# Ledger of designs, part 8: designed miniproteins, single chains

Each design is a single chain, and the fold is of that chain. pLDDT is the mean over its residues in the fold that is shown.

## One batch from the design tools (miniprotein)

Design m243
Fold by ESMFold2-Fast:
Structure m243 (fold): chain A 92 residues (1-92)
Amino acid sequence: SSEIEKAIEELEELKEKIEEAKSIEEAIEIAEEVYRVAKEVLLKHLPVEKAIGRVLRLIGLLEDLRRAKSLEEAKEIALEMAEYAIEELRSL
C-alpha cells in the first residue's frame, strides 16, 4: 500500500513536469521515468499476465511519443502515459 501510494505521488509529480516540458526530448525523458516507476510496481503487484498487458500499452505509448512531430503531440502522449499509469496503480 505505502509503496503504491509513493509511486502514485511520483507519477503525479512527473505529470506536472510533462506539462512544463519545453522540448520533445524532455517529454520523452520524463515519460521514460513514468514507464520505469509504473513497470516496477505493476510487476510486483499484479499476476504476470495482467502486468504484461499494461506494460505493453505503456511501451506502445512511449514508441508513439518517440515518433511525435511537435511538442504539443509529445505532451499529449506523455500525459496519456502518466494518467494511464496513475489509474492502473490506483486500481491495485
Scores: mean pLDDT 88

Design m244
Fold by ESMFold2-Fast:
Structure m244 (fold): chain A 80 residues (1-80)
Amino acid sequence: MEKDIEALREAIKRLQKAKSVDEALDAILEAMRKVENKDVLLRLIGIALRMIGMELDGKSDKEIIEEAIRELEELIEELK
């Protein structure tokens, strides 16, 4: 659990610095490689799919990144 929370916190830091959805998705994919809990992995997959859906719907990179950060913060709170 602690290792998964650390991976999610690292992903949030990378998302805060991301300039594009591609950079943000790379951060999510890196978190997926680091997490050990299957339920956390499935939640990260859901976040990535939602980001892609928002991009297809014409949402801005900023809106997509802000939503992904919000969902990651919510996931961390659920794991505490």
Scores: mean pLDDT 86

Design m245
Fold by ESMFold2-Fast:
Structure m245 (fold): chain A 91 residues (1-91)
Amino acid sequence: AMEAEIAAARAKLAANAAEVAKLQAEYKKKAEEINEQLEKTKDKEEQIKLLKEGVELTTEFLKELFADNKSLLERIEKEKEKALKELEELK
């Protein structure tokens, strides 16, 4: 019956939304932890280290969201490398 197929599709959509929400919550928590450490430190080298950790955290989150898209994963990796290089040049 069409109603059973719609119910199954709704359940799958809800499960996918819950998985995305979980990944977003984990990312937000870790990003907030890095920001708290950045607010507490005045050492430039430690600030750069924490910002690099933030770049890696963002890259891993994006890779998990877009795991099935090879072209986008390659672009995410290049943007990570660029961001880390720019942070290193601040030393």
Scores: mean pLDDT 79

Design m246
Fold by ESMFold2-Fast:
Parts: structure tokens; C-alpha cells; sequence
Structure m246 (fold): chain A 57 residues (1-57)
């Protein structure tokens, strides 16, 4: 997988998570989604800064 493909995947995952957050009213679920978005954004930033894909599940 290329760096560009991984960036596109993370951007898609972030967009999907944000869409779910907009539709979610439960504060516990919202917190979980917000943490997921923060982690995805951190990974995206790391890839953009290093040009390398970190190991992940």
C-alpha cells in the first residue's frame, strides 16, 4: 500500500467518524467517536510528517 493510499483511507475514516458523530446524541458514544477521530488525525499527521506508514491493525 502506498503512502497516498493510506492517507486517503485515513481521510475517509475520519470523514465517516465525523458523520457518525454529527448523528450521535449519546454523550458516551460521542466521546468514543471523538477519541477515534483524534487517533486517526494523529496517525494522519505522523504519516504526513515522516512519509512512512506506521505499523497498525
Amino acid sequence: MSVEEKIAQLEADIAKARALLAQTTDPVVRRVIEHEIAQLEARLKEIRETGEIPPDP
Scores: mean pLDDT 79

Design m247
Fold by ESMFold2-Fast:
Structure m247 (fold): chain A 72 residues (1-72)
Amino acid sequence: DEIEKEEEKKLELFIENSSLKELEEALETIKKRMKESKEENNLPDDEVDERYKKYMKKLEEKIKKLKEEEKK
């Protein structure tokens, strides 16, 4: 819980201070790491999967907002 909270705060700061390009690169990196983890570890990582999904959702939401702002 405490580690998750710290990671969320770091992600929020990264999202707030990062460019659209950096956010897109971070999202692709997370997707790649999830795929690699599933291929290599064959472990029941339900909790880790939920954490990555949460991070991806926050990144996707910010990317979507920035793209919508550029279209105005």
Scores: mean pLDDT 70

Design m248
Fold by ESMFold2-Fast:
Structure m248 (fold): chain A 62 residues (1-62)
Amino acid sequence: MWTVESLTDLVMTWFQAPRGSEREREAVRRFQRFAELDDVPVDGVADEATVAALNEKVAAAK
Protein backbone atom coordinates (compact mmCIF):
# COMPACT_ATOMS: atom_id res chain seq x y z
CA MET A 1 0.00 0.00 0.00
CA TRP A 2 1.09 3.55 -0.69
CA THR A 3 1.36 5.94 2.23
CA VAL A 4 1.28 9.74 2.18
CA GLU A 5 5.04 9.73 2.84
CA SER A 6 5.73 7.21 0.05
CA LEU A 7 3.64 9.18 -2.45
CA THR A 8 5.40 12.41 -1.47
CA ASP A 9 8.82 10.74 -1.81
CA LEU A 10 7.87 9.47 -5.27
CA VAL A 11 6.78 12.96 -6.34
CA MET A 12 9.99 14.49 -4.97
CA THR A 13 12.18 11.90 -6.69
CA TRP A 14 10.56 11.89 -10.13
CA PHE A 15 9.58 15.57 -10.40
CA GLN A 16 12.47 17.04 -8.38
CA ALA A 17 10.04 18.92 -6.15
CA PRO A 18 11.05 19.87 -2.58
CA ARG A 19 8.65 18.95 0.22
CA GLY A 20 5.94 21.48 1.02
CA SER A 21 6.68 23.65 -2.01
CA GLU A 22 4.23 24.90 -4.63
CA ARG A 23 6.22 22.76 -7.09
CA GLU A 24 5.33 19.67 -5.03
CA ARG A 25 1.67 20.67 -5.11
CA GLU A 26 1.84 21.15 -8.89
CA ALA A 27 3.50 17.74 -9.35
CA VAL A 28 0.89 16.02 -7.14
CA ARG A 29 -1.90 17.81 -9.01
CA ARG A 30 -0.52 16.60 -12.35
CA PHE A 31 -0.24 13.08 -10.92
CA GLN A 32 -3.85 13.18 -9.67
CA ARG A 33 -5.00 14.40 -13.10
CA PHE A 34 -2.96 11.73 -14.93
CA ALA A 35 -4.11 8.92 -12.65
CA GLU A 36 -7.77 9.90 -13.16
CA LEU A 37 -8.45 9.28 -9.49
CA ASP A 38 -12.13 8.99 -8.68
CA ASP A 39 -13.66 10.95 -5.80
CA VAL A 40 -10.40 12.80 -5.14
CA PRO A 41 -10.07 16.55 -5.80
CA VAL A 42 -7.23 17.73 -8.04
CA ASP A 43 -5.86 20.09 -5.40
CA GLY A 44 -2.18 19.10 -5.36
CA VAL A 45 -2.26 17.70 -1.83
CA ALA A 46 -0.91 14.20 -1.25
CA ASP A 47 -3.44 13.34 1.44
CA GLU A 48 -4.88 10.07 2.74
CA ALA A 49 -7.81 10.22 0.30
CA THR A 50 -5.41 10.49 -2.65
CA VAL A 51 -3.37 7.57 -1.30
CA ALA A 52 -6.51 5.47 -0.73
CA ALA A 53 -7.73 6.12 -4.29
CA LEU A 54 -4.28 5.25 -5.67
CA ASN A 55 -4.24 1.99 -3.68
CA GLU A 56 -7.65 1.06 -5.10
CA LYS A 57 -6.45 1.73 -8.67
CA VAL A 58 -3.28 -0.30 -8.10
CA ALA A 59 -5.30 -3.20 -6.65
CA ALA A 60 -7.71 -3.12 -9.63
CA ALA A 61 -4.88 -2.96 -12.21
CA LYS A 62 -2.59 -5.44 -10.47
Scores: mean pLDDT 60

Design m249
Fold by ESMFold2-Fast:
Structure m249 (fold): chain A 112 residues (1-112)
Amino acid sequence: MELELEIEAEADGAKLEIKTGSSVKDAEEAIKKAIEKAKETGVGEAKVGKAYVKAEGKGEEITSYKIKSKEFEEADEEVTKNGLMAMMLELGLGLTTAEKRVKEKLEEYLKE
């Protein structure tokens, strides 16, 4: 299954494309590396296996992100800043108890 995840920061954005054959771990590692680098330098790019993420801007000040998949197609292509922040902190910035529901949905839709 293919998943497209767009992450937006103030005046900047990031995109994650996961195709059939990518692992959830590769996707999480790519997201984590891109966000960590973007937080440090203002621009982060990571490729792990078939997962590619580019993040630009202030990192933690990301205002929204959009998830595209067949499962999310009708429900919501955008989530709130709080949901995004919780997911980013869980995946990239060291919170292991952030928005578990958002993380679980991301992991489910990023499966091969």
Scores: mean pLDDT 45

Design m250
Fold by ESMFold2-Fast:
Formats: structure tokens, sequence, C-alpha cells
Structure m250 (fold): chain A 108 residues (1-108)
């Protein structure tokens, strides 16, 4: 059913968000960022994911939602005080996550 497809996509977004948060925390600690700055960055990641989940629940087009999520996360990475190397690693992870979500939506 359409509802089951939405629920599966929400669970997938939650899972990939957990993985991204772990990577962001690790890279922030490796960069020597203050813990409060790391947690503020992670809260913004959570907010972007929450907005995507709410849009899916509201019946918005899943492909448009995950594209918007991807764009917002890339903007967040570019604005963050990470090294160019850490930003490249984060961009590669975000691109991989986006490709995975698009492929899973196509299979639903």
Amino acid sequence: SEAARREALIALIQGVTDGLQALFRDLGREAGLPEEEIEAFLRRVQEIAREAIEAIRAGEDPLEVVERMHERLLELVEEAPFSPEAKERLRRALDQVHRHLVARIAAL
C-alpha cells in the first residue's frame, strides 16, 4: 500500500540520518570542535531529517523531498567549520545516501 511505502521510506530516512550523525560527530571530534558546536550541528541535521519525514507524512512527492533534504544537508556542510578534506568526505557520504534513497524509492 501507499501508506506502507511511506512508512518504509520514513524508517530508511531515520536509519541513514543516524549514520550521518555518527559520521558528523566523529569528524567534528577529530577536528577538535567544541562539543556544544558538534551538538548544535547535529541538531540541524536532525531538523532537516524531521522536515523531510513530515513532508513524506503529508503526502509530498518522495523524490522531491529527498532531493530537497540532500540540497539542505550539502548547504549545511558548506557552512560548517570543517576542513576541505572533511567536507569532501561528508559530501561523498551525502551523495551516497541520496543515491541509496532514490534507488529505494524507485523499488517501492
Scores: mean pLDDT 86

Design m251
Fold by ESMFold2-Fast:
Structure m251 (fold): chain A 74 residues (1-74)
Amino acid sequence: MVDYVRAMLEGLKGSIEQYLKENPEITLEEAIKLMDTAVDAIKKANPDLSEEEKKVIEEFKNEMIKELRERYQK
């Protein structure tokens, strides 16, 4: 089921990237909050997540925060 979680996370990444492109005025804090809200929504939509799947989601969250920080440093 990790493949399913990965597909959901890739979709989320695409949606966030599109939103940031359409809304360039949002702050780093707002972008992080948007990502946190979306990750929480994925967890709520998938109530039977394994420990491995939860770890994949946590790693994705950390990677996205890093990418957002790099994006806002420019």
Scores: mean pLDDT 78

Design m252
Fold by ESMFold2-Fast:
Structure m252 (fold): chain A 79 residues (1-79)
Amino acid sequence: SSARGARTIFGAAIAEASRVSAEEAVETFDNAGRAAIQLDPASAARWRAATERLKAAAREMAVDAERGRRQMLAVAEEI
């Protein structure tokens, strides 16, 4: 399904975010969000919300990597 594809895109982005800087993680989530919206435009509002939450979690990783990672995984479980 389109929704499953979108979740797969975000899952890959979260894995990549754990290996890069917070700035690169934010860009990765922006790219993932755009791709998810193209794949599943009917749920665009959901994917925009997930993108913003993941970007916030990536910025948190710069302060506390473990807390930021837990926040990213929590978003992944909700979408």
Scores: mean pLDDT 86

Design m253
Fold by ESMFold2-Fast:
Structure m253 (fold): chain A 83 residues (1-83)
Amino acid sequence: MDEAIALAVEAARQMAETGEVELTVPGHLDPRTALLVAYGIARGILEAGAPADALAGAEVMLAEARAGLSDEELARLDEALEA
């Protein structure tokens, strides 16, 4: 699994299960990895059934990630999140 996608999947899992995210990231984190992780967090918030304020934030994160990421990157991430 791509490391960026693995971080996004772990972030989504932690958010869905605990409502919080703690990640150890490599020193060389590129901006696209940050967008993938944000997308994962947003997906985790939606799955957790979080309060309205967090849902609004998740929608913003999804919109920003979709604007910054390619359809191919999003498709790969969605596949990993479903696995």
Scores: mean pLDDT 72

Design m254
Fold by ESMFold2-Fast:
Structure m254 (fold): chain A 82 residues (1-82)
Amino acid sequence: MGEPSEEVLELAEKVRELLERNDLRGAYELLARAAIERGLATEEEIRELEERYGLEVTIHLLAAAIARGKRLAEAVAEFERG
């Protein structure tokens, strides 16, 4: 795996700060935007995931997709396996 970009590391720090404040919605919106901008997810995929698994799980899967540079659908498949 390649080294995470500085942009991904900065995003991870901002998300951590939001989660420490219990700002789940802020973390969700930041990660959703980042995933869409990177072509890793569509708005529809993110909304369906939130409806199915809730906000906290969606935040986790978006963060995993961004950190690994992979599609949200792949992160969901890995999560569903265990």
Scores: mean pLDDT 80

Design m255
Fold by ESMFold2-Fast:
Structure m255 (fold): chain A 85 residues (1-85)
Amino acid sequence: SKEELVENLGKAIAATLVLMLRDDIKSSEEGKKFIEEVESKLSDELYQEAALLGLEKLPEFEKLSLEEVRKVFEEAKKKIEELLK
């Protein structure tokens, strides 16, 4: 659904930002590339909704360990790939 897509893209954005802030260069670059690919397939309005949700999730995600953030990103990525089929 649109709501699940926005929720999971927001999680992917938030996770990528946290990985970037923690200098996980490889994971953050992989996250950026994935987000750019998904953004190219969505309307500007849907992407903006997901980005705002991602910013809202940042305080929660900053409390997670690096491994937990990577896991959240991978789970969100899988869900997005399923929703875009």
Scores: mean pLDDT 87

Design m256
Fold by ESMFold2-Fast:
Structure m256 (fold): chain A 66 residues (1-66)
Amino acid sequence: LEEAIKALKELAEKYNGKVPVMEAARVIHEHTGVPLEEAVRELLELSDGKIYVTLEQAIEAAKRLG
């Protein structure tokens, strides 16, 4: 989880706070082992279906998924 949060912070810096859902989902999948599809679904719920998430939304998704 700590490694996922660190990677998400780096990703948010790269995208100036507007993180693509697919990039955030990939980071969560790689660092937590959660299926990519589950990570995408959680991020889309937190973003109200938008294709981008904030760092705060991405971290919340990672914490919920484990």
Scores: mean pLDDT 80

Design m257
Fold by ESMFold2-Fast:
Structure m257 (fold): chain A 81 residues (1-81)
Amino acid sequence: ASAEEIERLRELSRELAARLEANRDDPEKAMAIAKEAFEEAARTLSPELAEGFALAIVYELQRLYGPEAALEFRAYAEEVL
């Protein structure tokens, strides 16, 4: 992966974290935000970085909303990749 792709991944991760925190009490909106961020990553990053970002999102959604949210996002990410 290029240094530019790594920096973009860091920026997408920071933006996602901030948006999820702002919408922490709205799981449906948080899921929509996570899916949107992942679609941007899948279009702009290498496949390996997009997979890494998807795993980070799965972990964060499980931490915030539990395993059902994590499984929903994982299924979505597998369809996009």
Scores: mean pLDDT 83

Design m258
Fold by ESMFold2-Fast:
Structure m258 (fold): chain A 55 residues (1-55)
Amino acid sequence: SPEQAARVAAAKAAIARLIAEGREDAVPHLLRTMRERLGLSDEQVAELEAFAAAL
C-alpha cells in the first residue's frame, strides 16, 4: 500500500542518517522499534537490513 511504502521509505531515510552520523550501532534498535510499533513484515525488516548493510 502507499502507507507501507511511505513507512519503508522513512525507515530507509532514518537508517541512512544514522549511518552518515556514525551511529550504525543504533540501526538494530531502530529496526526493532519499526517492527514493534509500525507492524512491518519480516520481509520489510529484511529489506531494511539489506539496505543498511549496503551503505
Scores: mean pLDDT 80

Design m259
Fold by ESMFold2-Fast:
Structure m259 (fold): chain A 60 residues (1-60)
Amino acid sequence: MAEPFTVNSSAELIAVADHVAYPVTVTPAGGAATTFSSAEALKAFAKTQTAFPVTVTPQS
């Protein structure tokens, strides 16, 4: 299992979308966890996300 990590901006979240195994669970600070099955879905989410940091938990 890949280790969870934290990103601090939409640009960072977009950049890591191509470097993680899917499905990926993303938990924003003070928000609910959301699971994404593709890099495209995660990038779309990143463009609308304003609350940081977010915790990214990729599947190994």
Scores: mean pLDDT 77

Design m260
Fold by ESMFold2-Fast:
Structure m260 (fold): chain A 108 residues (1-108)
Amino acid sequence: GRSRISLLVSRAVGHILRAIGAELDGDYAEAIKSLQRAVEELKRLFEESKKMKDSKTLEDVSKMLESVSKKSRELAKKSDPELKKEAEKISKEAEELSKKAKEESKKL
């Protein structure tokens, strides 16, 4: 229900904010890990929002995933080769899920 959506939004936003904080501290490993956790929560939010036919939340999910994808690409450019590969993988996954969320929102 709506309470579950609100919880998942709060969790996703919390991980995005943690990633920003970690990047400011120069902790790119923690920043990338936090973005990965944000994508996991956004996947749960996507499935719940799709089931509930919540067009507004699907649009918000798409925007949050686009933000995560962009931030992960920026971190990839600043990171060691191993972290770069992980950040690029997160960026692609977030971009693909963002597109799916936008498409599902338009069907409603």
Scores: mean pLDDT 88

Design m261
Fold by ESMFold2-Fast:
Structure m261 (fold): chain A 81 residues (1-81)
Amino acid sequence: MDESAVVKIDVEITVTAKNERQRRQAKLLLEAMGLKVKEEKSPLELVAEGTITGTREQLEQWLAALRRFSEKLEIKVLKEE
């Protein structure tokens, strides 16, 4: 029970992609994680915000997957529950 405790995290994730293909893949992953992707001035930069709910293990797996499609990834945790 405790080792699989569900966490709720409010995050802002900034993704800098190497190219348009990587940007599209990153956007799909962010949306799959339940985040809202904002429109950015840079064509290769995405900002996503929202609440992710899941086990810590699931969150780590999602973040690892997202990093595979990111040249630079910045994660700001706004609130963790």
Scores: mean pLDDT 74

Design m262
Fold by ESMFold2-Fast:
Structure m262 (fold): chain A 90 residues (1-90)
Amino acid sequence: SPDERQKALMKARLLAMEGEVFLVERLAEKSGDPKIKEIAKELQALVDKGRQILAQLDAGEISVAQAQQAMDQIEAEIDKLVKEAQKLYE
């Protein structure tokens, strides 16, 4: 169904976000910078929030449109934090 396709796309987006978080965790490990470590923790919390949004969607608690809006906001925040961590590492 169209909803199943949208759910699959949101799961793929979450996997991409998890990849970005993994990169920041590697930067934190390599640098030892406490600020990058805090960013990595914040990124993990955002990924966990993304998982909860997908769980709410699967439970029928929110619509596909609401889930997409929430995932867009989470992705934008992750992108901002990833760029901040990269600048700190340079």
Scores: mean pLDDT 88

Design m263
Fold by ESMFold2-Fast:
Structure m263 (fold): chain A 96 residues (1-96)
Amino acid sequence: SEALAEVEEARARLEAGHEPLEGVSREDALRAVEAVRRYLEGADPAEIVEELAKEPEDSPALRALMVAIYLEHESEEIRALLSPAVREDLAAMLAR
């Protein structure tokens, strides 16, 4: 998959010290890249969101990824796993 190759290249660049997107920490960018890789390899979307929701840091990048996965599937199981902060991000996005 071309998408999996792009994810692996993004991870290699971050591990080599390349700067992530503005306002995103390198640690959060690496977590996001790994979550996307697992998703593309066929992991359960709900399990990925549950794992991201257990992270101790409230990261805008990880919240955006959780919202994106929810919007792709619109699953009540996934929605129940979203934190209050992620639900606020979702509500703000849907109001635009």
Scores: mean pLDDT 74

Design m264
Fold by ESMFold2-Fast:
Structure m264 (fold): chain A 118 residues (1-118)
Amino acid sequence: YTLEDIKEFVEELKSKDVDTRLDAAILLGLIARKPEFRKLVVEAGAIEPLVELLKDKDVGVRLAAARALAEIVKDDPEAREAVIEAGAVEPLEELLKDKDEGVRKAAKEALEEIRKGM
């Protein structure tokens, strides 16, 4: 993936279409699993839109956003700082009370990764 490819996926996070937001969040989370692409995901500006998707009406979108943020911060102190500064902690703590068990689990895992080294 190039930075331009990832920027297109980041724009899809802002789509009014639920399936488009869901697919983009899932894909960015998968891309972020590789350290070489994780930096490009951050550079493309994915963090702030993913934090907004933690408040999405769709369960799948909230789940995918929490998982993507967990992958972005994994073993990356700079990405952890960026995610905290983007205001991810409060929405993730609210998702610990989500009606969906999968969302609650993803939020817990994301908070555990964010709080590593705090």
Scores: mean pLDDT 87

Design m265
Fold by ESMFold2-Fast:
Structure m265 (fold): chain A 62 residues (1-62)
Amino acid sequence: MISSKSNDELINLLEENPDDVNAARELGRRGDLTDEQKNRLLKISKKTGNPTVRFAILTALD
């Protein structure tokens, strides 16, 4: 299940598919991201064409 995946596993899913809404939404619920993980998410937010994914990433970074 997606909720059992680590932050790194969820970010890997988004790097492979930048439009993965389920992975982005789960990351948006987490507040324990490292600086490296945040930098990876910022890069993904610039690549995604999906506004839901972009919003979820911005929520995770806030």
Scores: mean pLDDT 80

Design m266
Fold by ESMFold2-Fast:
Structure m266 (fold): chain A 70 residues (1-70)
Amino acid sequence: MEEARRKLEEEREWGRRNPEKANTPNEVQKEVGEKLRKIGDGLQRALEALKRGDEEEAKKAIEEGGGKWV
């Protein structure tokens, strides 16, 4: 019961400050996490291409990182 009460208290306190975000954080966090992962992968490949002096390949890697999601 302690854990449930603790979580409820934290949610109520946080919800009072940001009621409109009380039911949105999971979606926002999910979107941000996915975008960061795509960006990270794209940057990794772009960095490798830049080390090889291939700017065009680097640009494509970045686009793929933010392009289509499977």
Scores: mean pLDDT 61

Design m267
Fold by ESMFold2-Fast:
Structure m267 (fold): chain A 72 residues (1-72)
Amino acid sequence: ALELPAPAADLTREKLEALAAEAAKAPPLDEEEMRELARRAFAGDDEAAALLVGRSGDEQAELMERIAAELL
């Protein structure tokens, strides 16, 4: 079978999923933490993106949209 072994991408995905799951157990991010993580996520930091997604609740959605608009 033409199946290549999973490279670092699978390890990264498992790591990001675990990070997001742990982050979801924490309280939602405050505004300053969201700004810092959003900035890092838009700079290509996948771990920051996973933390931002995991710790963002419905109450943080509007703030996240505003921060995203500021960084675009």
Scores: mean pLDDT 65

Design m268
Fold by ESMFold2-Fast:
Structure m268 (fold): chain A 79 residues (1-79)
Amino acid sequence: GPTVVEVTVTLKGPGVMTSEEFDELVTNPSPLSEDGVEIGVAAMELEKDPGAVLGIVMTELTDGPEDRIYHIRLYRKEP
């Protein structure tokens, strides 16, 4: 389906992004994080459409010892 939001986010520390980290990013984004705000707003708007099905794709761009970088795409699924 059509892409609603596509953003890049940076998380501190090593490891794989957890569902809890993603939920926090959407629900309580940093005041200085435009990426988190965009994700949260898109999720809220999609919830208002009773026919919408949300799809999420996350791709890890960095696997180094520093920060983790993810490319996140939110999209509407086709019926």
Scores: mean pLDDT 54

Design m269
Fold by ESMFold2-Fast:
Structure m269 (fold): chain A 61 residues (1-61)
Amino acid sequence: AMSFEQLREFAVALALWEVSQGAPVEEVLATLRRYLREVHGLSEEQVEEVVRAIRERIAAA
């Protein structure tokens, strides 16, 4: 099982890659919110932390 820190880094990297391939940001974020919550059991606060990290990295690119 992955730690929260590993899941966050994985999700950020995956989201940045998918967006770079032309995937809509809102769809990528919606899919990752569901995946992190339902498959990995992350809390709503943990999911929001991951989404915030993704949005900040996209805005900085």
Scores: mean pLDDT 83

Design m270
Fold by ESMFold2-Fast:
Structure m270 (fold): chain A 104 residues (1-104)
Amino acid sequence: SQASVEMLELIIRLLGLKGLLPRDAAGGVHIATLRAYMRRHFGVSDAQTDEAIEGLVERGVARRVGDRVLIVPLSPETEQKLQQVVVDLAEIEGLPVSLFSELL
């Protein structure tokens, strides 16, 4: 599926919040692991995942440390709003909404 970079940013942030991404002891997610997860579950390319990571870093909601990315936590209120937005955007972009049941 050809997802927008903005929607991929929201998905990555929700995956980080829900603890669905494998993390190291410092709370960082290896970029190679995130790429594999996004390719496997959302059918997106490594290049699209890299663009989404860069967008999160530019917005100050993630930090890159070598081959890892650390995602800033969301408040519960922001999480609830973001979950609904991701479901709505996933349907528009033609992504399988059933994969987002883990985020809700």
Scores: mean pLDDT 70

Design m271
Fold by ESMFold2-Fast:
Structure m271 (fold): chain A 67 residues (1-67)
Amino acid sequence: SLRKELEELERQIRELEEELKELKEKGEDERKIAILEAAIGILVAARVFELELLGEEEEKIEEAAKK
């Protein structure tokens, strides 16, 4: 279901954002940081797309605007 896919995407985004924060705090490899930022961007775009599909049914567009 789209809701389960959305929940999975939201979880993955949060996990990657936390990992990115830790890498930045440690001053680790800038290339790894760039890769994680790109991956997060792709997942955020996928989340927005799925929220728009759910929004047509449930009007949850404001949830996409939060992040």
Scores: mean pLDDT 74

Design m272
Fold by ESMFold2-Fast:
Order: structure tokens, then C-alpha cells, then sequence
Structure m272 (fold): chain A 62 residues (1-62)
């Protein structure tokens, strides 16, 4: 999975109430991939590279 895809999943987790299935369908990834990202995010783990990628995706869409 690319860093951009991971950042898009995390942005949707922060900004929306979408289910793992809805995020998976919207981004064209597996539900398992979204669930793994959500679990890691819920545990409070966020790398500097992931944080920057989220910011970059947010700015590109706004």
C-alpha cells in the first residue's frame, strides 16, 4: 500500500464517520487494509511521514 493511500484512509477516518467497508469501496482497497490502518490509528500511532502525507492530501483536496 502506498503512503498516499494510507494517508487518504487516515484522513477519512479523521474527517468522516464512514465504516471500514465504505472507505475501502471509496478508495478501491480491501476492508482488511482499512481495518489495519484504523487499529493502528486508534492506538495513537502516527509517524511524521504519515502526518505529512495526510496534510498533503488535505491541501490537495482543499
Amino acid sequence: MSMETRAKIMLLLITTNYSDKEIAEKLGVSTQTVSEVRKRFDEGYLSKEEAQAIIDVYKKEN
Scores: mean pLDDT 76

Design m273
Fold by ESMFold2-Fast:
Structure m273 (fold): chain A 82 residues (1-82)
Amino acid sequence: MAEEYLKKAEELAKKKGEGHPEVAKQLFLAGDEYAKEGKFGKAAELLERAAKSYEKSGDLESAKLAQRGAEIARGHAEAQAA
């Protein structure tokens, strides 16, 4: 479940720091899972956080993918709110 990935991300961030690649990966998986559940607002937030974490770790390609995912999720969230 999305909550399990988010919990792992928070635990890893406290231990290894927000910019660690494994933190970015867990945040990305959490965001992707929330998007599959139709929770696009939360998905967008987590994918934006994953993008920042990937940028800090130097994984610019994964940061771009996460940022694109966040934009798509945000669009869906805005459509749901309209």
Scores: mean pLDDT 84

Design m274
Fold by ESMFold2-Fast:
Structure m274 (fold): chain A 92 residues (1-92)
Amino acid sequence: KVAELLRRLAEELRRLAEAARAGDAEAAAEQTKRIAELLNELAAALGSTKRLPEEEIEAAAAEVARLVEDPEKAAELAEAFERLARLAEELA
């Protein structure tokens, strides 16, 4: 169900926020990939035949990891991810 996937998305976004707050670039990259996989599942549940390319998912994970290495950017990202988690939870 879409609601279940949105709740899982909220949980993964909160984990990403925690990884960013901790400055854990490796954990942030892993969580970004999990979120991309959930987005593919959500899109399929909504009837989409489109999928995020692996190279795009890897590029996004690398970019998030890079930003998390900067403490100022890491704090800003953590706040943004926490906000996105709340929005996903509200839609569920």
Scores: mean pLDDT 85

Design m275
Fold by ESMFold2-Fast:
Structure m275 (fold): chain A 68 residues (1-68)
Amino acid sequence: SATEQRAAQLVAEYEELMRRFLERASAGELTPEQIAEEEARLQALVAEIKALLGPDAPLPEFEYVAPP
């Protein structure tokens, strides 16, 4: 369905953004403000995916290391 296709696109986008975010955050390339901005973007994608698939949707785990 169109909903399933949209959800798949959002999951792929979320995974790509999360990977880039984790790489940059782990390298110490992001300020605290940039980290908060990227987290907000990822949270918005998660909310959209859950709105389409439901609260039990299998989403990739998200984890980052805070800068010192």
Scores: mean pLDDT 73

Design m276
Fold by ESMFold2-Fast:
Structure m276 (fold): chain A 66 residues (1-66)
Amino acid sequence: MTLREAALRGLDAAIQHARAVGSAEAVALAEATRRRVEATPDPNEALQLALEALPRIEALIQQTLA
């Protein structure tokens, strides 16, 4: 598994979670980040994009649940 594959799998899981919770903002951020990761040729940069976005996606999910 490449770093890009790991980043995409993490974002796919985040998208599923956001959709299950019904957070439209979290879904939009996760999908936008996934597109950026796919477009990024550097696997280290791709992973960094995912790692930066995942806490923000989680915060939006938690905001929807609260």
Scores: mean pLDDT 82

Design m277
Fold by ESMFold2-Fast:
Structure m277 (fold): chain A 97 residues (1-97)
Amino acid sequence: SASASVTLTSDQPVVTVAVTNKGDAVAEVTVTSAADGSSSSATVVPGETVYLPVAPTKTLTVTVTISSGSGTFEIRALSSGDTAAAPVASATVTVSA
């Protein structure tokens, strides 16, 4: 197994993190709020986007873990529940196991 993490910072409080699996590996994704250390997790299958709630924070860490293979993950931090809105922060994470 392998994991990669990215820390996102925003000028606006983040309340939702969208993670899109653009690879071919199934991943476990964990989002941690720097405000209180709380986390939420979900499994993201290839081609899907999951929406993870996060305790409102301007700094968060996203960790992606895969058991085998490789994957590329698009991460979008959102300041609202509007999933079509432009992200206030974004990153791409690549993991190889």
Scores: mean pLDDT 82

Design m278
Fold by ESMFold2-Fast:
Structure m278 (fold): chain A 58 residues (1-58)
Amino acid sequence: MEPISVERYLEWKKNKDEKPELSDLHHKEPATHYSSAMDMWLSEKDLEEHKKLLVTEE
């Protein structure tokens, strides 16, 4: 899997957050951290959430 650019990450995040509002969209930050496990750019908050989900699901 190739790394996802910021633009692709934002599109993915929109699908993840299926209840966006104007204020919510304004608060969506571009990814600042790269996750090798998911092979994509994530915000710091999303990266931590994904790590917790992986531990719980496993």
Scores: mean pLDDT 50

